Designed miniproteins, single chains, continued (4). Designs and how they scored, part 74

Each design is a single chain, and the fold is of that chain. pLDDT is the mean over its residues in the fold that is shown.

## One batch from the design tools (miniprotein)

Design m14548
Fold by ESMFold2-Fast:
Structure m14548 (fold): chain A 75 residues (1-75)
Amino acid sequence: MKEFEEEVIIAMARMISSVSETANVELTTPQDIKEAEQMIKKLEEVKKEYEDNPEVVEATERAIESLKRWIEEAK
């Protein structure tokens, strides 16, 4: 059901934000960066699909921004 899917997406996006915000960037590998870039692409697809739900948009946007910051800091 749509409501259940939206709740799961919000929970997953919040977990991604929490993990990326607490990760030690100095221990980041090139493989981790590639996986984070793939995750950003998936989150942007989800954000577009659920653009009418502001909570999904907010949660996915925060996750995307957290991952982008982590990639930039890790280089």
Scores: mean pLDDT 75

Design m14549
Fold by ESMFold2-Fast:
Structure m14549 (fold): chain A 87 residues (1-87)
Amino acid sequence: DLVAEGEALRRKAIEDGAQALTDMAMAGGSEQSREDLLEGAKIVMENVGKGIGSPSFPTSEEGLAIFERVREGMKRADELIAAGLAA
């Protein structure tokens, strides 16, 4: 079932993105505050249905790359769901 596969992929992309931001916050060494990275992870988890825009945080290249990866994963998941609904 492509719909179920797409929903699972979407959830995994969001969870992986939130975990990556949390891991970055816990590892230290980032130019960003730990609080900003944890807030980013919270936004990824809580606002999945509202989309992910350009955040005012995180402002680092690494943080933005994580948000971009989440958006890419969500797009791929949505394509699978659409294909399953069309079948």
Scores: mean pLDDT 67

Design m14550
Fold by ESMFold2-Fast:
Structure m14550 (fold): chain A 81 residues (1-81)
Amino acid sequence: LSKEQQGEVYVAMIRIMRAVLKITAKNTEDEEKKKYLEEAAEELEKLEEEAERATREGDLEKVEELYKKAHEIFVEANKKL
């Protein structure tokens, strides 16, 4: 895979994590948890945009950093409040 293609894979993974959080938020009855999940999804959207930019610039190291940050947010968001 080219660096651009590798970056595109990381971007896709962030997008999938964001979609999972949005679906979970839609299906939760706990208002505090729902809000937390929605806020986490918004953070992942920002990281996805930054990762797309880094991918276009060929900065795979930055893309990997953004992915790791997104994954940490995703894991934290799935903790029960």
Scores: mean pLDDT 84

Design m14551
Fold by ESMFold2-Fast:
Structure m14551 (fold): chain A 70 residues (1-70)
Amino acid sequence: MWDDNAKLAAKGAGSSYEDAKKGAEGNANGIINRDRETALKGDEELYKSGGAPPSKGATGLGNAAWELYK
């Protein structure tokens, strides 16, 4: 799931899969440990690798993903 999300983010923005994977792994660790802050930070890094700036949009997507996998 998170690996596929990293691939989609990298493909959509033409960014490095490796950078997207690091963000996705951080996000997954936060979700597994129920650490919302770690999950959101990982999601932000995931979308930064796709060229997205730190923004309400990027964190909004992280919040949506967190709610989906609660």
Scores: mean pLDDT 53

Design m14552
Fold by ESMFold2-Fast:
Structure m14552 (fold): chain A 73 residues (1-73)
Amino acid sequence: SMEIEKAIEEFKKKLEEKLKKGEITEEEYEVLLGRIENPESIEKWIEAFKKRLAKPEHEIDAELEKLLEIILK
């Protein structure tokens, strides 16, 4: 799944950039990275992300909301 692989790569790069700038803590980085690197979690997160982009009112979990804040800032 090239879509999933690309999304994971982009998420990791964004998290690394935020960590280097001190905009997120190492603890936040570890938690979010762990979720991204878990194949079951990432599948659900990508689906939730796509639904949120299509419908802004779509409910997503707090960790994914945090990840979107990091990526979209």
Scores: mean pLDDT 71

Design m14553
Fold by ESMFold2-Fast:
Structure m14553 (fold): chain A 67 residues (1-67)
Amino acid sequence: SEVTTEPDEELINSMTEEQQQKYLEIMIQRAREDGAPEELIAELEAAKSAREVEEIQLRLAVELNKE
């Protein structure tokens, strides 16, 4: 169910699908530089829909921010 007004605080609400995909590429690059596991990076590369981008972006941002 996708009836939420604010699914993500900045990703979906402020970006188009094209920009979201570009943002995902940046997250992948940063994740690699930060030493994120390749399994997570592979999942990010598999994400091609706004829904997947939103979920992975949040999870990755939380992990990178906490670490």
Scores: mean pLDDT 62

Design m14554
Fold by ESMFold2-Fast:
Structure m14554 (fold): chain A 96 residues (1-96)
Amino acid sequence: SIEEAIEFTALSIRLAGLDFDAKLKAPFEEIKKNLDETIELAIEFAEKYKDKEAVKLVIEQLDKFEETAEKYLPKEDAEELKKRIEEAKARLEEIA
């Protein structure tokens, strides 16, 4: 649907913003807050639409963000974000 496409695009923009913030070495607390908010929106999207292919693309974007965080952020911060991303991916896979 058009509504699903709009909500998916909004999620993709938020995930791209997280990647950008990590590359700019934005404050960890801002990145963490934005990740937590994005995860909540991704779960809501997955529960609402149950679109396995769209959820797979969200998971792929989370994986890319994890790689960016490991490259640009301090190890401790990257490991904390990785834990949150892996927990989110598991929940998204269960829903879809």
Scores: mean pLDDT 89

Design m14555
Fold by ESMFold2-Fast:
Structure m14555 (fold): chain A 65 residues (1-65)
Amino acid sequence: GAIEEKVKELLEHVKLVLEEHKDKLTEEQKEKILEEFRKKLESLGVPQSEIDKLLEEIKKYIQNL
């Protein structure tokens, strides 16, 4: 549905930003990016369990950079 498409778009955008700036972002800046992503997912009405999984996916992505 439209929400799922928007979530995927936001996830890919966050991954691209993190990849592009992987050696330039401070831990504080990474935390702010994750917080903004969480807030956007909440505003879309995404369930907390799904938000938690998406945040874990991003954190795992960061660890593999």
Scores: mean pLDDT 80

Design m14556
Fold by ESMFold2-Fast:
Structure m14556 (fold): chain A 65 residues (1-65)
Amino acid sequence: SKVEEAAERLAEKYGLSLEKAKALVEGAITLIEHLGEEAALQMLTKETGSEELARETVRLAKEAM
């Protein structure tokens, strides 16, 4: 699936487990759909502690949507 491809890319780039990367991508999709891209980025930045990881997660989530 597109979500699995996005999760694999995120996991490889940031040294995350595939399960954690998949949860981040799926969470980002849900946040973008309900609150929009900017709110999703802010929430993921707080959750992950990394704006760089949050931005890449949002980008990959949008590609998977």
Scores: mean pLDDT 87

Design m14557
Fold by ESMFold2-Fast:
Structure m14557 (fold): chain A 76 residues (1-76)
Amino acid sequence: MSGEELAAAVPQALERALKAVEKLSSDPKKALEYLDFAIEEFRQLKELSRKQGNEAAVEAAEKAIEELEKKKKEIE
């Protein structure tokens, strides 16, 4: 995947994760567990992208992590 393709895919993955959290809104504990999982997945993607020199994907992953952490604080 090119850096541009990966950078475009990250926002789509973030939107899917946020929609999954919305569906779990009736169970805050399960929503928080899912958010922790999603944050860790994006952190691993960021680290892999950094090692590969894919700066666009690193920036996209950082933004995704920030949005998910904001959502976690809203539920906590």
Scores: mean pLDDT 79

Design m14558
Fold by ESMFold2-Fast:
Structure m14558 (fold): chain A 72 residues (1-72)
Amino acid sequence: SEIEELLREGERLARERGDEELARTFRAALQSYQNGDLVGALAGAAEAERLARDDPELHELARKAKELLMSQ
């Protein structure tokens, strides 16, 4: 799933860059998505986008995941 790939990459990259809060947020969004909780996944992706405002690469990963979730 493209959504899962985006959220996993976001978690990995955030953790690598030392942003533990953002990494946990991506992980929570991924877990919600895998459990079929699309509302929780969307909320998590939106929060990740907000938290990543100063990191364009992490922001773009969160934004893409959010857009794909909104199209379901």
Scores: mean pLDDT 89

Design m14559
Fold by ESMFold2-Fast:
Structure m14559 (fold): chain A 79 residues (1-79)
Amino acid sequence: VEPEVVFLAADVPPVGSEEDARAAAEAAGKSKTIKKIFGEPAELEVVGYTLNEGFAVILAQDKNHPDVEVLILAKSAKE
């Protein structure tokens, strides 16, 4: 089984912590883009995240679609 990577640059809350990353993943899972890809809203769980100046990258996965990995690009709350 080959995991599919979905890159999603979405209007999600800024991310400065693990808690913020979870909130961003939740918002992305309810986005129109994810609904088009999965056919339904996804319950995205954070697998990992990185914080950089100006941006954050979150890797998330839905339990019902374990072969799909979602990359979320968000603004960094870490000024």
Scores: mean pLDDT 73

Design m14560
Fold by ESMFold2-Fast:
Structure m14560 (fold): chain A 66 residues (1-66)
Amino acid sequence: MEELIKEAVEETIERLRAAGLSDQQVADAGGRVKDELERMAREGKLTRASAEEVGEQVFADAVAAA
């Protein structure tokens, strides 16, 4: 569970940096992924597929806001 959250956060951060977002935007987006996945884990809803979906959604939102 912790490894899945870490992987999703790191993957999202790397993609955002590759897209040219600022360190602040990357940190904010990474925090959103972590918070959402931790919430899902508490609810027993965290899967690899749902973690990937959250990462994709946060990435899309961050790029659109930039």
Scores: mean pLDDT 82

Design m14561
Fold by ESMFold2-Fast:
Structure m14561 (fold): chain A 81 residues (1-81)
Amino acid sequence: MKEELKKKAEEYSKKADQYEAEGDFRNAGLWYLKAGEYYYVAGDKEKAIEAYRRAIESFRLAGDEEMAKWAEEQLKIIEKE
């Protein structure tokens, strides 16, 4: 159900926040990406967009431009609704 997907997205976002606080920006980006996917499937586009933007910023802080670009392409798909 959409509520279960939202709860998982919130858990993944919290996990990303923890990695970010530890300075592990690459893992933070991966968990923000996962949170964004779950928010999107749950129908929460606003939170999905926020999570993808956080993922992009985290990957850039990690120096992972390939993953940042991948996350930007995912964000464009979501915004194109």
Scores: mean pLDDT 85

Design m14562
Fold by ESMFold2-Fast:
Structure m14562 (fold): chain A 67 residues (1-67)
Amino acid sequence: SPEELLKSLSPEGKAAVEAAQNGDYERFVQLLKKLTPEEKQKVAEILAQSPDPRFQALAEYVRRLAE
């Protein structure tokens, strides 16, 4: 579930999700640089659960960074 994925994230991963939710995209991108590929995939999956097209676009961006 998205809640369980969120709980499994590092402090940086949780901060990245929070930054995305707050529209702080500069902070979001800076935090992503500190995450492992596995953590980036978890962040993307959490964001993809939102029906908001902005979060869908961010999820796709993060998935490409994790590849």
Scores: mean pLDDT 84

Design m14563
Fold by ESMFold2-Fast:
Structure m14563 (fold): chain A 54 residues (1-54)
Amino acid sequence: SYREQVAQLLQEIQKLSEERKKALEDPKNRKSDLEKVNQRLQQLSQQLLALQES
């Protein structure tokens, strides 16, 4: 359902936001790892907006 899809996207966004926070705080993280997380967060945010507009 719409509600389940929104809940799943929000949970995934929250998970990636935590990974991004860890990447920013951890001096061992590679730039490529942060870039991948940022790209995935943008994709999920766009999917959430598309669902809200539908």
Scores: mean pLDDT 76

Design m14564
Fold by ESMFold2-Fast:
Structure m14564 (fold): chain A 62 residues (1-62)
Amino acid sequence: SPELELAKKEFLVMADGVQAMLDRIRRHRLSPEEAERLGREQSEAAKKRVEQLKKEYDERLS
């Protein structure tokens, strides 16, 4: 179903964001405070991407 497909895409966006954050931490040996900040930034970016996906989905249905 289109709704299930959207949910899967939302999950993948979140998973990709987390993996990108972990890669940055691993490569740069960031402090715990910087890691928390990056985690929040990645979470916010993923949320924006999810909202964009929902908007595009709604526009295609309308």
Scores: mean pLDDT 75

Design m14565
Fold by ESMFold2-Fast:
Structure m14565 (fold): chain A 61 residues (1-61)
Amino acid sequence: MAEKVTVYGGSGKEGFEKAKKLAEEGKEVIVADKDERKVQHAVDVLRSMGLDNVSGEVKEA
């Protein structure tokens, strides 16, 4: 089972950098934020960089 890591505020500048680093390490990263559009955008950007181990979830920060 791949290690799963949830990054709260992952669509923000600091959270995005942490999510990118964790995904580059091969962890299954969940980008969590209260704004669905920001979450989707962050996931799409990370996937465009070749990080297919990233998903999004709408959560209270």
Scores: mean pLDDT 78

Design m14566
Fold by ESMFold2-Fast:
Structure m14566 (fold): chain A 95 residues (1-95)
Amino acid sequence: FKEEIEKKILELLKELAIEKYGEEKLKEIEEEALKKLEEIAKKAGRSSVSQKEKDAAIVAQILQEFRREGDEEALKKLEEKGKELEKELKELEEK
C-alpha cells in the first residue's frame, strides 16, 4: 500500500514538472537530485542508495523547483490532484 502510494505521488509530481517545465528540465531535476543524494550518502560512509531514497530525493527536488519559481499554479494543481489520491486511498480501504 504505502509503496504504491509513494510511487503514485512521484508519478504525479513528474507529470506536473513535465507540464510546467518540459521533459528535458525534469531530467535535469532528476540528475541534480541523484547527485545531491550520492553526496549525502558518501558523507555518511554509504556506498549505495536504495530506489526509495532516489524516489524521495526526486520528489524533494521537484518541490524545491516549484517553490524556487514561486509557482502558485503548480501548487494549485498539486492540491487538486491530491484530492484524487485521497479518493483512490478510500477505494483501497474499501477493497
Scores: mean pLDDT 71

Design m14567
Fold by ESMFold2-Fast:
Structure m14567 (fold): chain A 55 residues (1-55)
Amino acid sequence: AQAVADHLAELVAKARAAGLDITFDPATGKVTTDGSQEALDALQKAAEEAQRRAG
């Protein structure tokens, strides 16, 4: 769980640096964005991969 949260936080920080309006809520595990659907899909895929790796 912690490893997934850390990975998501890093991804969100990088996306924000690129100009995307993305927020990660660690309490709910939700990612919210008013950016593109492509950015959402990429983040969702990365989160699922991180969760699989964490075991």
Scores: mean pLDDT 67

Design m14568
Fold by ESMFold2-Fast:
Structure m14568 (fold): chain A 57 residues (1-57)
Amino acid sequence: GPGEEMAYRGGKLLGESGLPVAAAEQAGAREGILSGATPEAARKAGRMGALEGHRAR
């Protein structure tokens, strides 16, 4: 849903910028929760984004 998409995009952007995966995941997840995702779904989406962002470096 929209919250999971926000978490994923946030994590990916921060991962690409060089933030540690855990920090990018947490920041992305927070944005996802504010956009209506559950904490579990937001964390999962944020982590996927963070890992993909890190790999794109």
Scores: mean pLDDT 84

Design m14569
Fold by ESMFold2-Fast:
Structure m14569 (fold): chain A 73 residues (1-73)
Amino acid sequence: SDSIIKELDEISDEASRLSEEFEREGNMEKAKEAGKIANEADDIRDKLLAGELSPSQAKSQANKLKDKVKKIS
């Protein structure tokens, strides 16, 4: 589903922006955590496109990443 791919791209973009923001603030622990979330979103997207994940599995993992973003924000 294109909607899940877009959602994963939005998570990756938001997490990348947070990583850069935390780095500017000198919060290297949160910057690293945000960077990991961005990388996980990209990995899920790649696996979904490769057919290694179902749309339902990708959506479940995207929801978990959204929760992680909220916890570090």
Scores: mean pLDDT 88

Design m14570
Fold by ESMFold2-Fast:
Structure m14570 (fold): chain A 92 residues (1-92)
Amino acid sequence: LREQLEVGLALARAAATGKLEDVRAAARMAAEHADALVAMDPALVRAMVDRAKESAEKNKETYEESAALLDAMEAHALSGGAAREALRALAR
């Protein structure tokens, strides 16, 4: 689905850069297309979140915020949407 591709590309950028602005963009895209994130392969989402956290570690000042956003995206995907409101609140 197009929405899954958009969320996937945003997560891939966050995984490549680890920058808070890219993680925030991915979280906003995931919140906007919440059902698309749930429809993605959970193993792929977990792998992309793990890589994004590794990249974010190099930005110590923003790591805690990046990790919280990435954890919210993973929780939403793996819970089948039960964490949707938490993701939306953090992605603001």
Scores: mean pLDDT 79

Design m14571
Fold by ESMFold2-Fast:
Structure m14571 (fold): chain A 62 residues (1-62)
Amino acid sequence: MPLMSDNEIRGVLLLARGAHLLRHGDRAGAIADYRAAAEEFRKTPGMEEEVAALEARVAELE
């Protein structure tokens, strides 16, 4: 099993919680979690596309 970084694991958990909040109508909470996930992915080498996708999603939700 490939080793995931601590930042990548945190990013995935924040993304999952953000998606849950968005599903329940908490757009502000989802935006905050997606931004936090992007910050964690930004600290992970090779995650530039995931960061860009999350930033674009946040812009769409605002």
Scores: mean pLDDT 79

Design m14572
Fold by ESMFold2-Fast:
Structure m14572 (fold): chain A 55 residues (1-55)
Amino acid sequence: MSPQEQLELRSTEVARELAAEMLARDPRPSDAQLQAFVREHKRKIDEIEAEIAAK
């Protein structure tokens, strides 16, 4: 599996987990919560990229 494929797969998994957690807390998230979700997802992606690059 290429680093790019690994990043895409893990990105999708992280997005699913974060979305499930957010919806479990509030089934109708506000725009502010959605923006916070996008920022957190971006932060997690940066962590994953650093992890993949370190291998």
Scores: mean pLDDT 76

Design m14573
Fold by ESMFold2-Fast:
Structure m14573 (fold): chain A 64 residues (1-64)
Amino acid sequence: GMEEAVELLQRYAGLSREKAEKAAEGIRTLIEELGRELALQYLMHELGISREQAEEIIEAVEEA
């Protein structure tokens, strides 16, 4: 869920809780507007995380 996405963003990208909460909402919008694959690519490029880490974050957002 969204809480899991926030925790993963803090863990993998080193974001504060406030930034992670805003990022999680932004990721939900990216998935809705651009689709899952483009959201994955943006997370990998913007946050410097692996595809596996980005997949976990997106799955947590999609479960919300």
Scores: mean pLDDT 85

Design m14574
Fold by ESMFold2-Fast:
Structure m14574 (fold): chain A 91 residues (1-91)
Amino acid sequence: KRAEEAGRLLLKAYHALVEEKDEEKAKELFEEAAKLLGDPKGVEEIYKLTKEYKEAKENNDFEKARELQLEILRKIEELVEEAIRREREEA
C-alpha cells in the first residue's frame, strides 16, 4: 500500500544518507516518499533530522545521535500511521 511503501522509502533514504553516504540517492528516496504521502513538509523535517543525526554520528556524539534516531523513527511512524488512517477512511 502507498503509506507502507512510503515508510519503507523513508527508511531506505535514512540508510542511504547515514550508512551509504549517498546524498543524491537519499534525496531521490525522500522526494518519492513525499509524493506518496502527500506531505512534503513532514518529509522535509525527517530529512533535516537525518542530516543532524549523520553529523552527530560522524562527530561521535552518541547521546545526541540516539535522541535524533528515536525522534526520526517516531516521526516516520506518525507520518505513516496518519497516511494509513486516511487511506482506510477513503476506501
Scores: mean pLDDT 80

Design m14575
Fold by ESMFold2-Fast:
Structure m14575 (fold): chain A 65 residues (1-65)
Amino acid sequence: SAAALRAEAVARYLALSEGKSPDKQQFIATVVLNELGLRLREMGYSPEDIHREVMATADELRAAA
């Protein structure tokens, strides 16, 4: 479930950030990561698990940029 939400977040970032300025790409990354954190919280993940999953996803977004 967390893996599926992370994959959705990465796909959403790539779709929304394509052709955008660096500033807009950074803003989109922030929005996508915040939405991921909220959804993980709603699913009952601990704050520590949310932090790990969000940070790992942030690293994936940086690698994709």
Scores: mean pLDDT 85

Design m14576
Fold by ESMFold2-Fast:
Order: C-alpha cells, then sequence, then structure tokens
Structure m14576 (fold): chain A 86 residues (1-86)
C-alpha cells in the first residue's frame, strides 16, 4: 500500500537526519571514528529511503527499469560520498 511505503520512507529519512546530526557533532568534536560510524548509518538509512520511494513510484505507475537504474545510481553516489569522507 502506498501510504505504508510513504511512512517507511519518512521513517528512514528521519533516522538519516538524526545520524547526520550525530556525524556533524562527531566532526566538531574531532572524533573521526564516531564521525565515520554516523556517516555509515546516514548512508544506510538513505539507501532504505530510496528503496521504499522506488517501490512506491513503481506502484504509482513509474517505469520499473528506469526507477531501478535511478536507485542504483543513487546508492552508488552515496557509497562514493562515504568512501570520500573516510
Amino acid sequence: KIEELEEKEKKYLELARKALAEYRAAEAAGDQAAANAALRKTVEYLKKALEYEAERRILEGADKKKVEEEVAAGKAYLDAQLKAAE
């Protein structure tokens, strides 16, 4: 159901925002290990949000192949950002 996917997307975006705030706090404190851990959590939550958004878009009639390609590109971008921060 579309509403359930929207709720899951919103939940993971909220978790990602909290993890990103943790990342910023760790950076300010000079705690590289905590910063790296928080950034990994941020990326994981954003990937989950992308997956639920993709499922919703497909249910709404979007092209499945196009959505899957966009999700793969988004995940690759997030992985590259994480690797660059390490």
Scores: mean pLDDT 84

Design m14577
Fold by ESMFold2-Fast:
Structure m14577 (fold): chain A 65 residues (1-65)
Amino acid sequence: SMIEEILKDALINKLGLSEEEAEEFIEKMKSKDEKKREEAKKFLIDKFHLSEEEANEIIEKIQAS
């Protein structure tokens, strides 16, 4: 979807992820598996120094897409 592409571009350009990393990350965020979503949240926090609140907002946006 367009929203996924916009988020990939933001992850790459603002946070410095590779295209592959951004794609894998988006897939984890879209997952209905709670563990995969938690892994994605921890990845955002760890790699990009985001708060839990910021990471949750990003996940909520991708889930709504």
Scores: mean pLDDT 76

Design m14578
Fold by ESMFold2-Fast:
Structure m14578 (fold): chain A 108 residues (1-108)
Amino acid sequence: HMEELRRKLEEERRKRAQEAVDTLKAFYDGAIEAARELMERALASPDKAGALREVVEQVRNLKAGIEANADYAEALDPEGASKVRNEGLTKFDELIREAESAASAAEA
């Protein structure tokens, strides 16, 4: 009886952990897509250098906001949450570098 309850609790915990990690991944994917759209708009801007600098700040804000939502997923599945976080942070850092490089080029 206790082993059946334990198995059901473990199954519910795994399902909840998977849903939390999937939600975190969706937040990262959405924020990265928003960051790409900001960069595309900045590249089309008449003030390209200024707009691209604003993208750097906006992407940093998106990155910070997503990290603030990671705690729940990390509590339920530290390994899965860490993988999603590392992938998302890498993509944000790449976008920040691209925006900074493009801004510098636009000033030249």
Scores: mean pLDDT 80

Design m14579
Fold by ESMFold2-Fast:
Structure m14579 (fold): chain A 73 residues (1-73)
Amino acid sequence: PEATVTLTVAGNGVPVEFKDGSTMRLGIGASKDAQLLVEKGVREGAVLKVEILDDKTVRVEANGEEIGEFPIL
């Protein structure tokens, strides 16, 4: 499903909201360099494609490109 980034942060993850109003925090950018996330297209208001692999892990795409696999926080 698609999710919208509600706030771009590093270290404590990236909060996203789905169309059904559910929310999730993705462990993207465990490093504290928020600029790297912006350069990869992960910024406030961005729409990410989120594939839920299990109860702990998601695969994330931005603009048709895979960013990687990340933990759910």
Scores: mean pLDDT 79

Design m14580
Fold by ESMFold2-Fast:
Formats: sequence, C-alpha cells, structure tokens
Structure m14580 (fold): chain A 68 residues (1-68)
Amino acid sequence: SMEVVEKIRRESEGELRRLVKEGASFTDLSSVLVRTADRLRDAGVPPEVRRQTMLELSRFLFELLDER
C-alpha cells in the first residue's frame, strides 16, 4: 500500500538525515539505500513504485550532501 511506501520512505529519510549529521561514510549512506530497496521489495511494492521511491530518496540524499 502507499501508506507502507510512505512509512519506509520517511524512516529512511530520517536515518539518512541523522547519518549525514554524524559525518557517516558513503558506505553507511549507501547501506541505507540498499536496505530501503530490500524493505520495499519485501513489502511487495511494485517495481515502478520502488524505482520512483528510490529515485526520490537518492535525490533527498543528494540535497542533504549539498548542504554539508
């Protein structure tokens, strides 16, 4: 459901925001993206929605890093 997608996206954004503030490595940041993709797949989210959600999350991370 879209509610599950929104929950996973918000939790991942929160974790990325925290890690960026803590000066985490790109390895740690990429691990969040990998785990998020796995969570979306395991929740049965369709491929097109997963791709869109991961693109949005990647954009969010890039914007966080630009302000660092």
Scores: mean pLDDT 86

Design m14581
Fold by ESMFold2-Fast:
Structure m14581 (fold): chain A 90 residues (1-90)
Amino acid sequence: MDEIIEKLKKLVEEYPESEHLKKALEHAEKGKEAYEAKKYEEAAKHYEEAAKALLEAQKEIPEKKEELQKLAIELDIEAGISLIKAYILG
């Protein structure tokens, strides 16, 4: 997750006018905080919202389409892992 957040921070710095990239970063950070607090369902929700925001950002920034799609997939995987943990540990 830290690697995903660092990549999102760099993208927000490169495209500071993209509200969708800012939203993706905010949700990724909130998802990490929830995960560390063992609030896995909340973490999953935030990671899913971050992935959705990246799919919207890709429409605004077509030159980063492949990178944004890859990050969205990685966030969806993290959401899936969080949901599995919520189900097994809850």
Scores: mean pLDDT 87

Design m14582
Fold by ESMFold2-Fast:
Structure m14582 (fold): chain A 93 residues (1-93)
Amino acid sequence: MGEELLERQRELAERLEKTMTAEEVEASDTPERFEAIRLGLEGALLVAEKGIEEGKLEEAKKLAEEVKELAEKYKDEETKERAEKLLEEIKKK
């Protein structure tokens, strides 16, 4: 992957973490909001996986933990399980 692509995806994941709050999603409770959150979480998981591959374990761990928390709040069990699996891989490194 190109360095610019990875940089942008990292920044996107961090931005989504800060910009999309559970309070706002809970207040709107719309399918569009949940879909946007889910896509953001999926992007963050991809960035975390690349972070592990590049040896950026702390950055990957932080993203995976954030994804796990948000996925649990938004009832995305599948994404939560994927985040937990990444955290286990990071612990073994």
Scores: mean pLDDT 67

Design m14583
Fold by ESMFold2-Fast:
Structure m14583 (fold): chain A 74 residues (1-74)
Amino acid sequence: SQQIQQQLDQMRQRVQQFGQQVGGDTTRGMQAFDVFSRVVPVVVQTGQRNGVGDQVFQQVMDTFTRGAFDLVMS
């Protein structure tokens, strides 16, 4: 989905910008994001079949944002 890809791209940019602001290493976070971005479409497609695709996507993105933040701060 183009919309999912756009949101993933925005999240990647936010992690990169945050890392620059705090002087953190975003390399590990970006590598984790690459793996995550391959899984998100599958999870969202499964959720869409039950009419909860948007909710599932939001929860998955929120979980990843916290994980990426932790990786940048470590």
Scores: mean pLDDT 65

Design m14584
Fold by ESMFold2-Fast:
Formats: sequence, structure tokens, C-alpha cells
Structure m14584 (fold): chain A 64 residues (1-64)
Amino acid sequence: EVREWFKKYLKEELGLSDEAAENVVLSLEDFGYTTKEEMEKALESIKKVVDNGRATVAELRAAA
């Protein structure tokens, strides 16, 4: 399954939690990415979004 493959990739390569990896995959599905090839093409943008989101989430948690 493409979804499970991509979640595994995000967890192994980017060190994301299960919840963070699931949210990234769901966001891609909302944007219409349905094939493995489409998701693979988005990897560079996904990595940038994940890295930026991780920093922002850490800042928000510190502020709360």
C-alpha cells in the first residue's frame, strides 16, 4: 500500500513520529497525490515542509 510505504519512509529517513508521518501522508492525499511516483516527486518539498514544521511545532510547544 502506497500510504504505508510512505509512512515507513518518513519514519525511517526523517525520524518522524507515527502521528507526524500520518499527518504528512494525509496532507498529500488531500492535495491529490495518489500514486507512489507522485509522492516520490514531492519528497524534496515534503522534507522542507517537515523540517520547517518540526521547528515551528517545537517553538509553539515552548510558548504554550
Scores: mean pLDDT 66

Design m14585
Fold by ESMFold2-Fast:
Structure m14585 (fold): chain A 68 residues (1-68)
Amino acid sequence: REAPFVAPATPLSEAELLALAKEHFESEDPEVHNAVGRLLLDYLEAKQAGREAEARARATSLLLALLG
């Protein structure tokens, strides 16, 4: 942990991110289904805990998992 660099996950809203996650969560590939589901839960948990920096990091991980 060096720089206080704020990496915008991308300009995706929470609703857009969830919509993209839902599309991949409905995948026929159980590995993709499980990976996206876990990352989505981690993101929501961080959001509910009020840890915005952690939630943002989880959102970035979720987006990268969705895009490959």
Scores: mean pLDDT 64

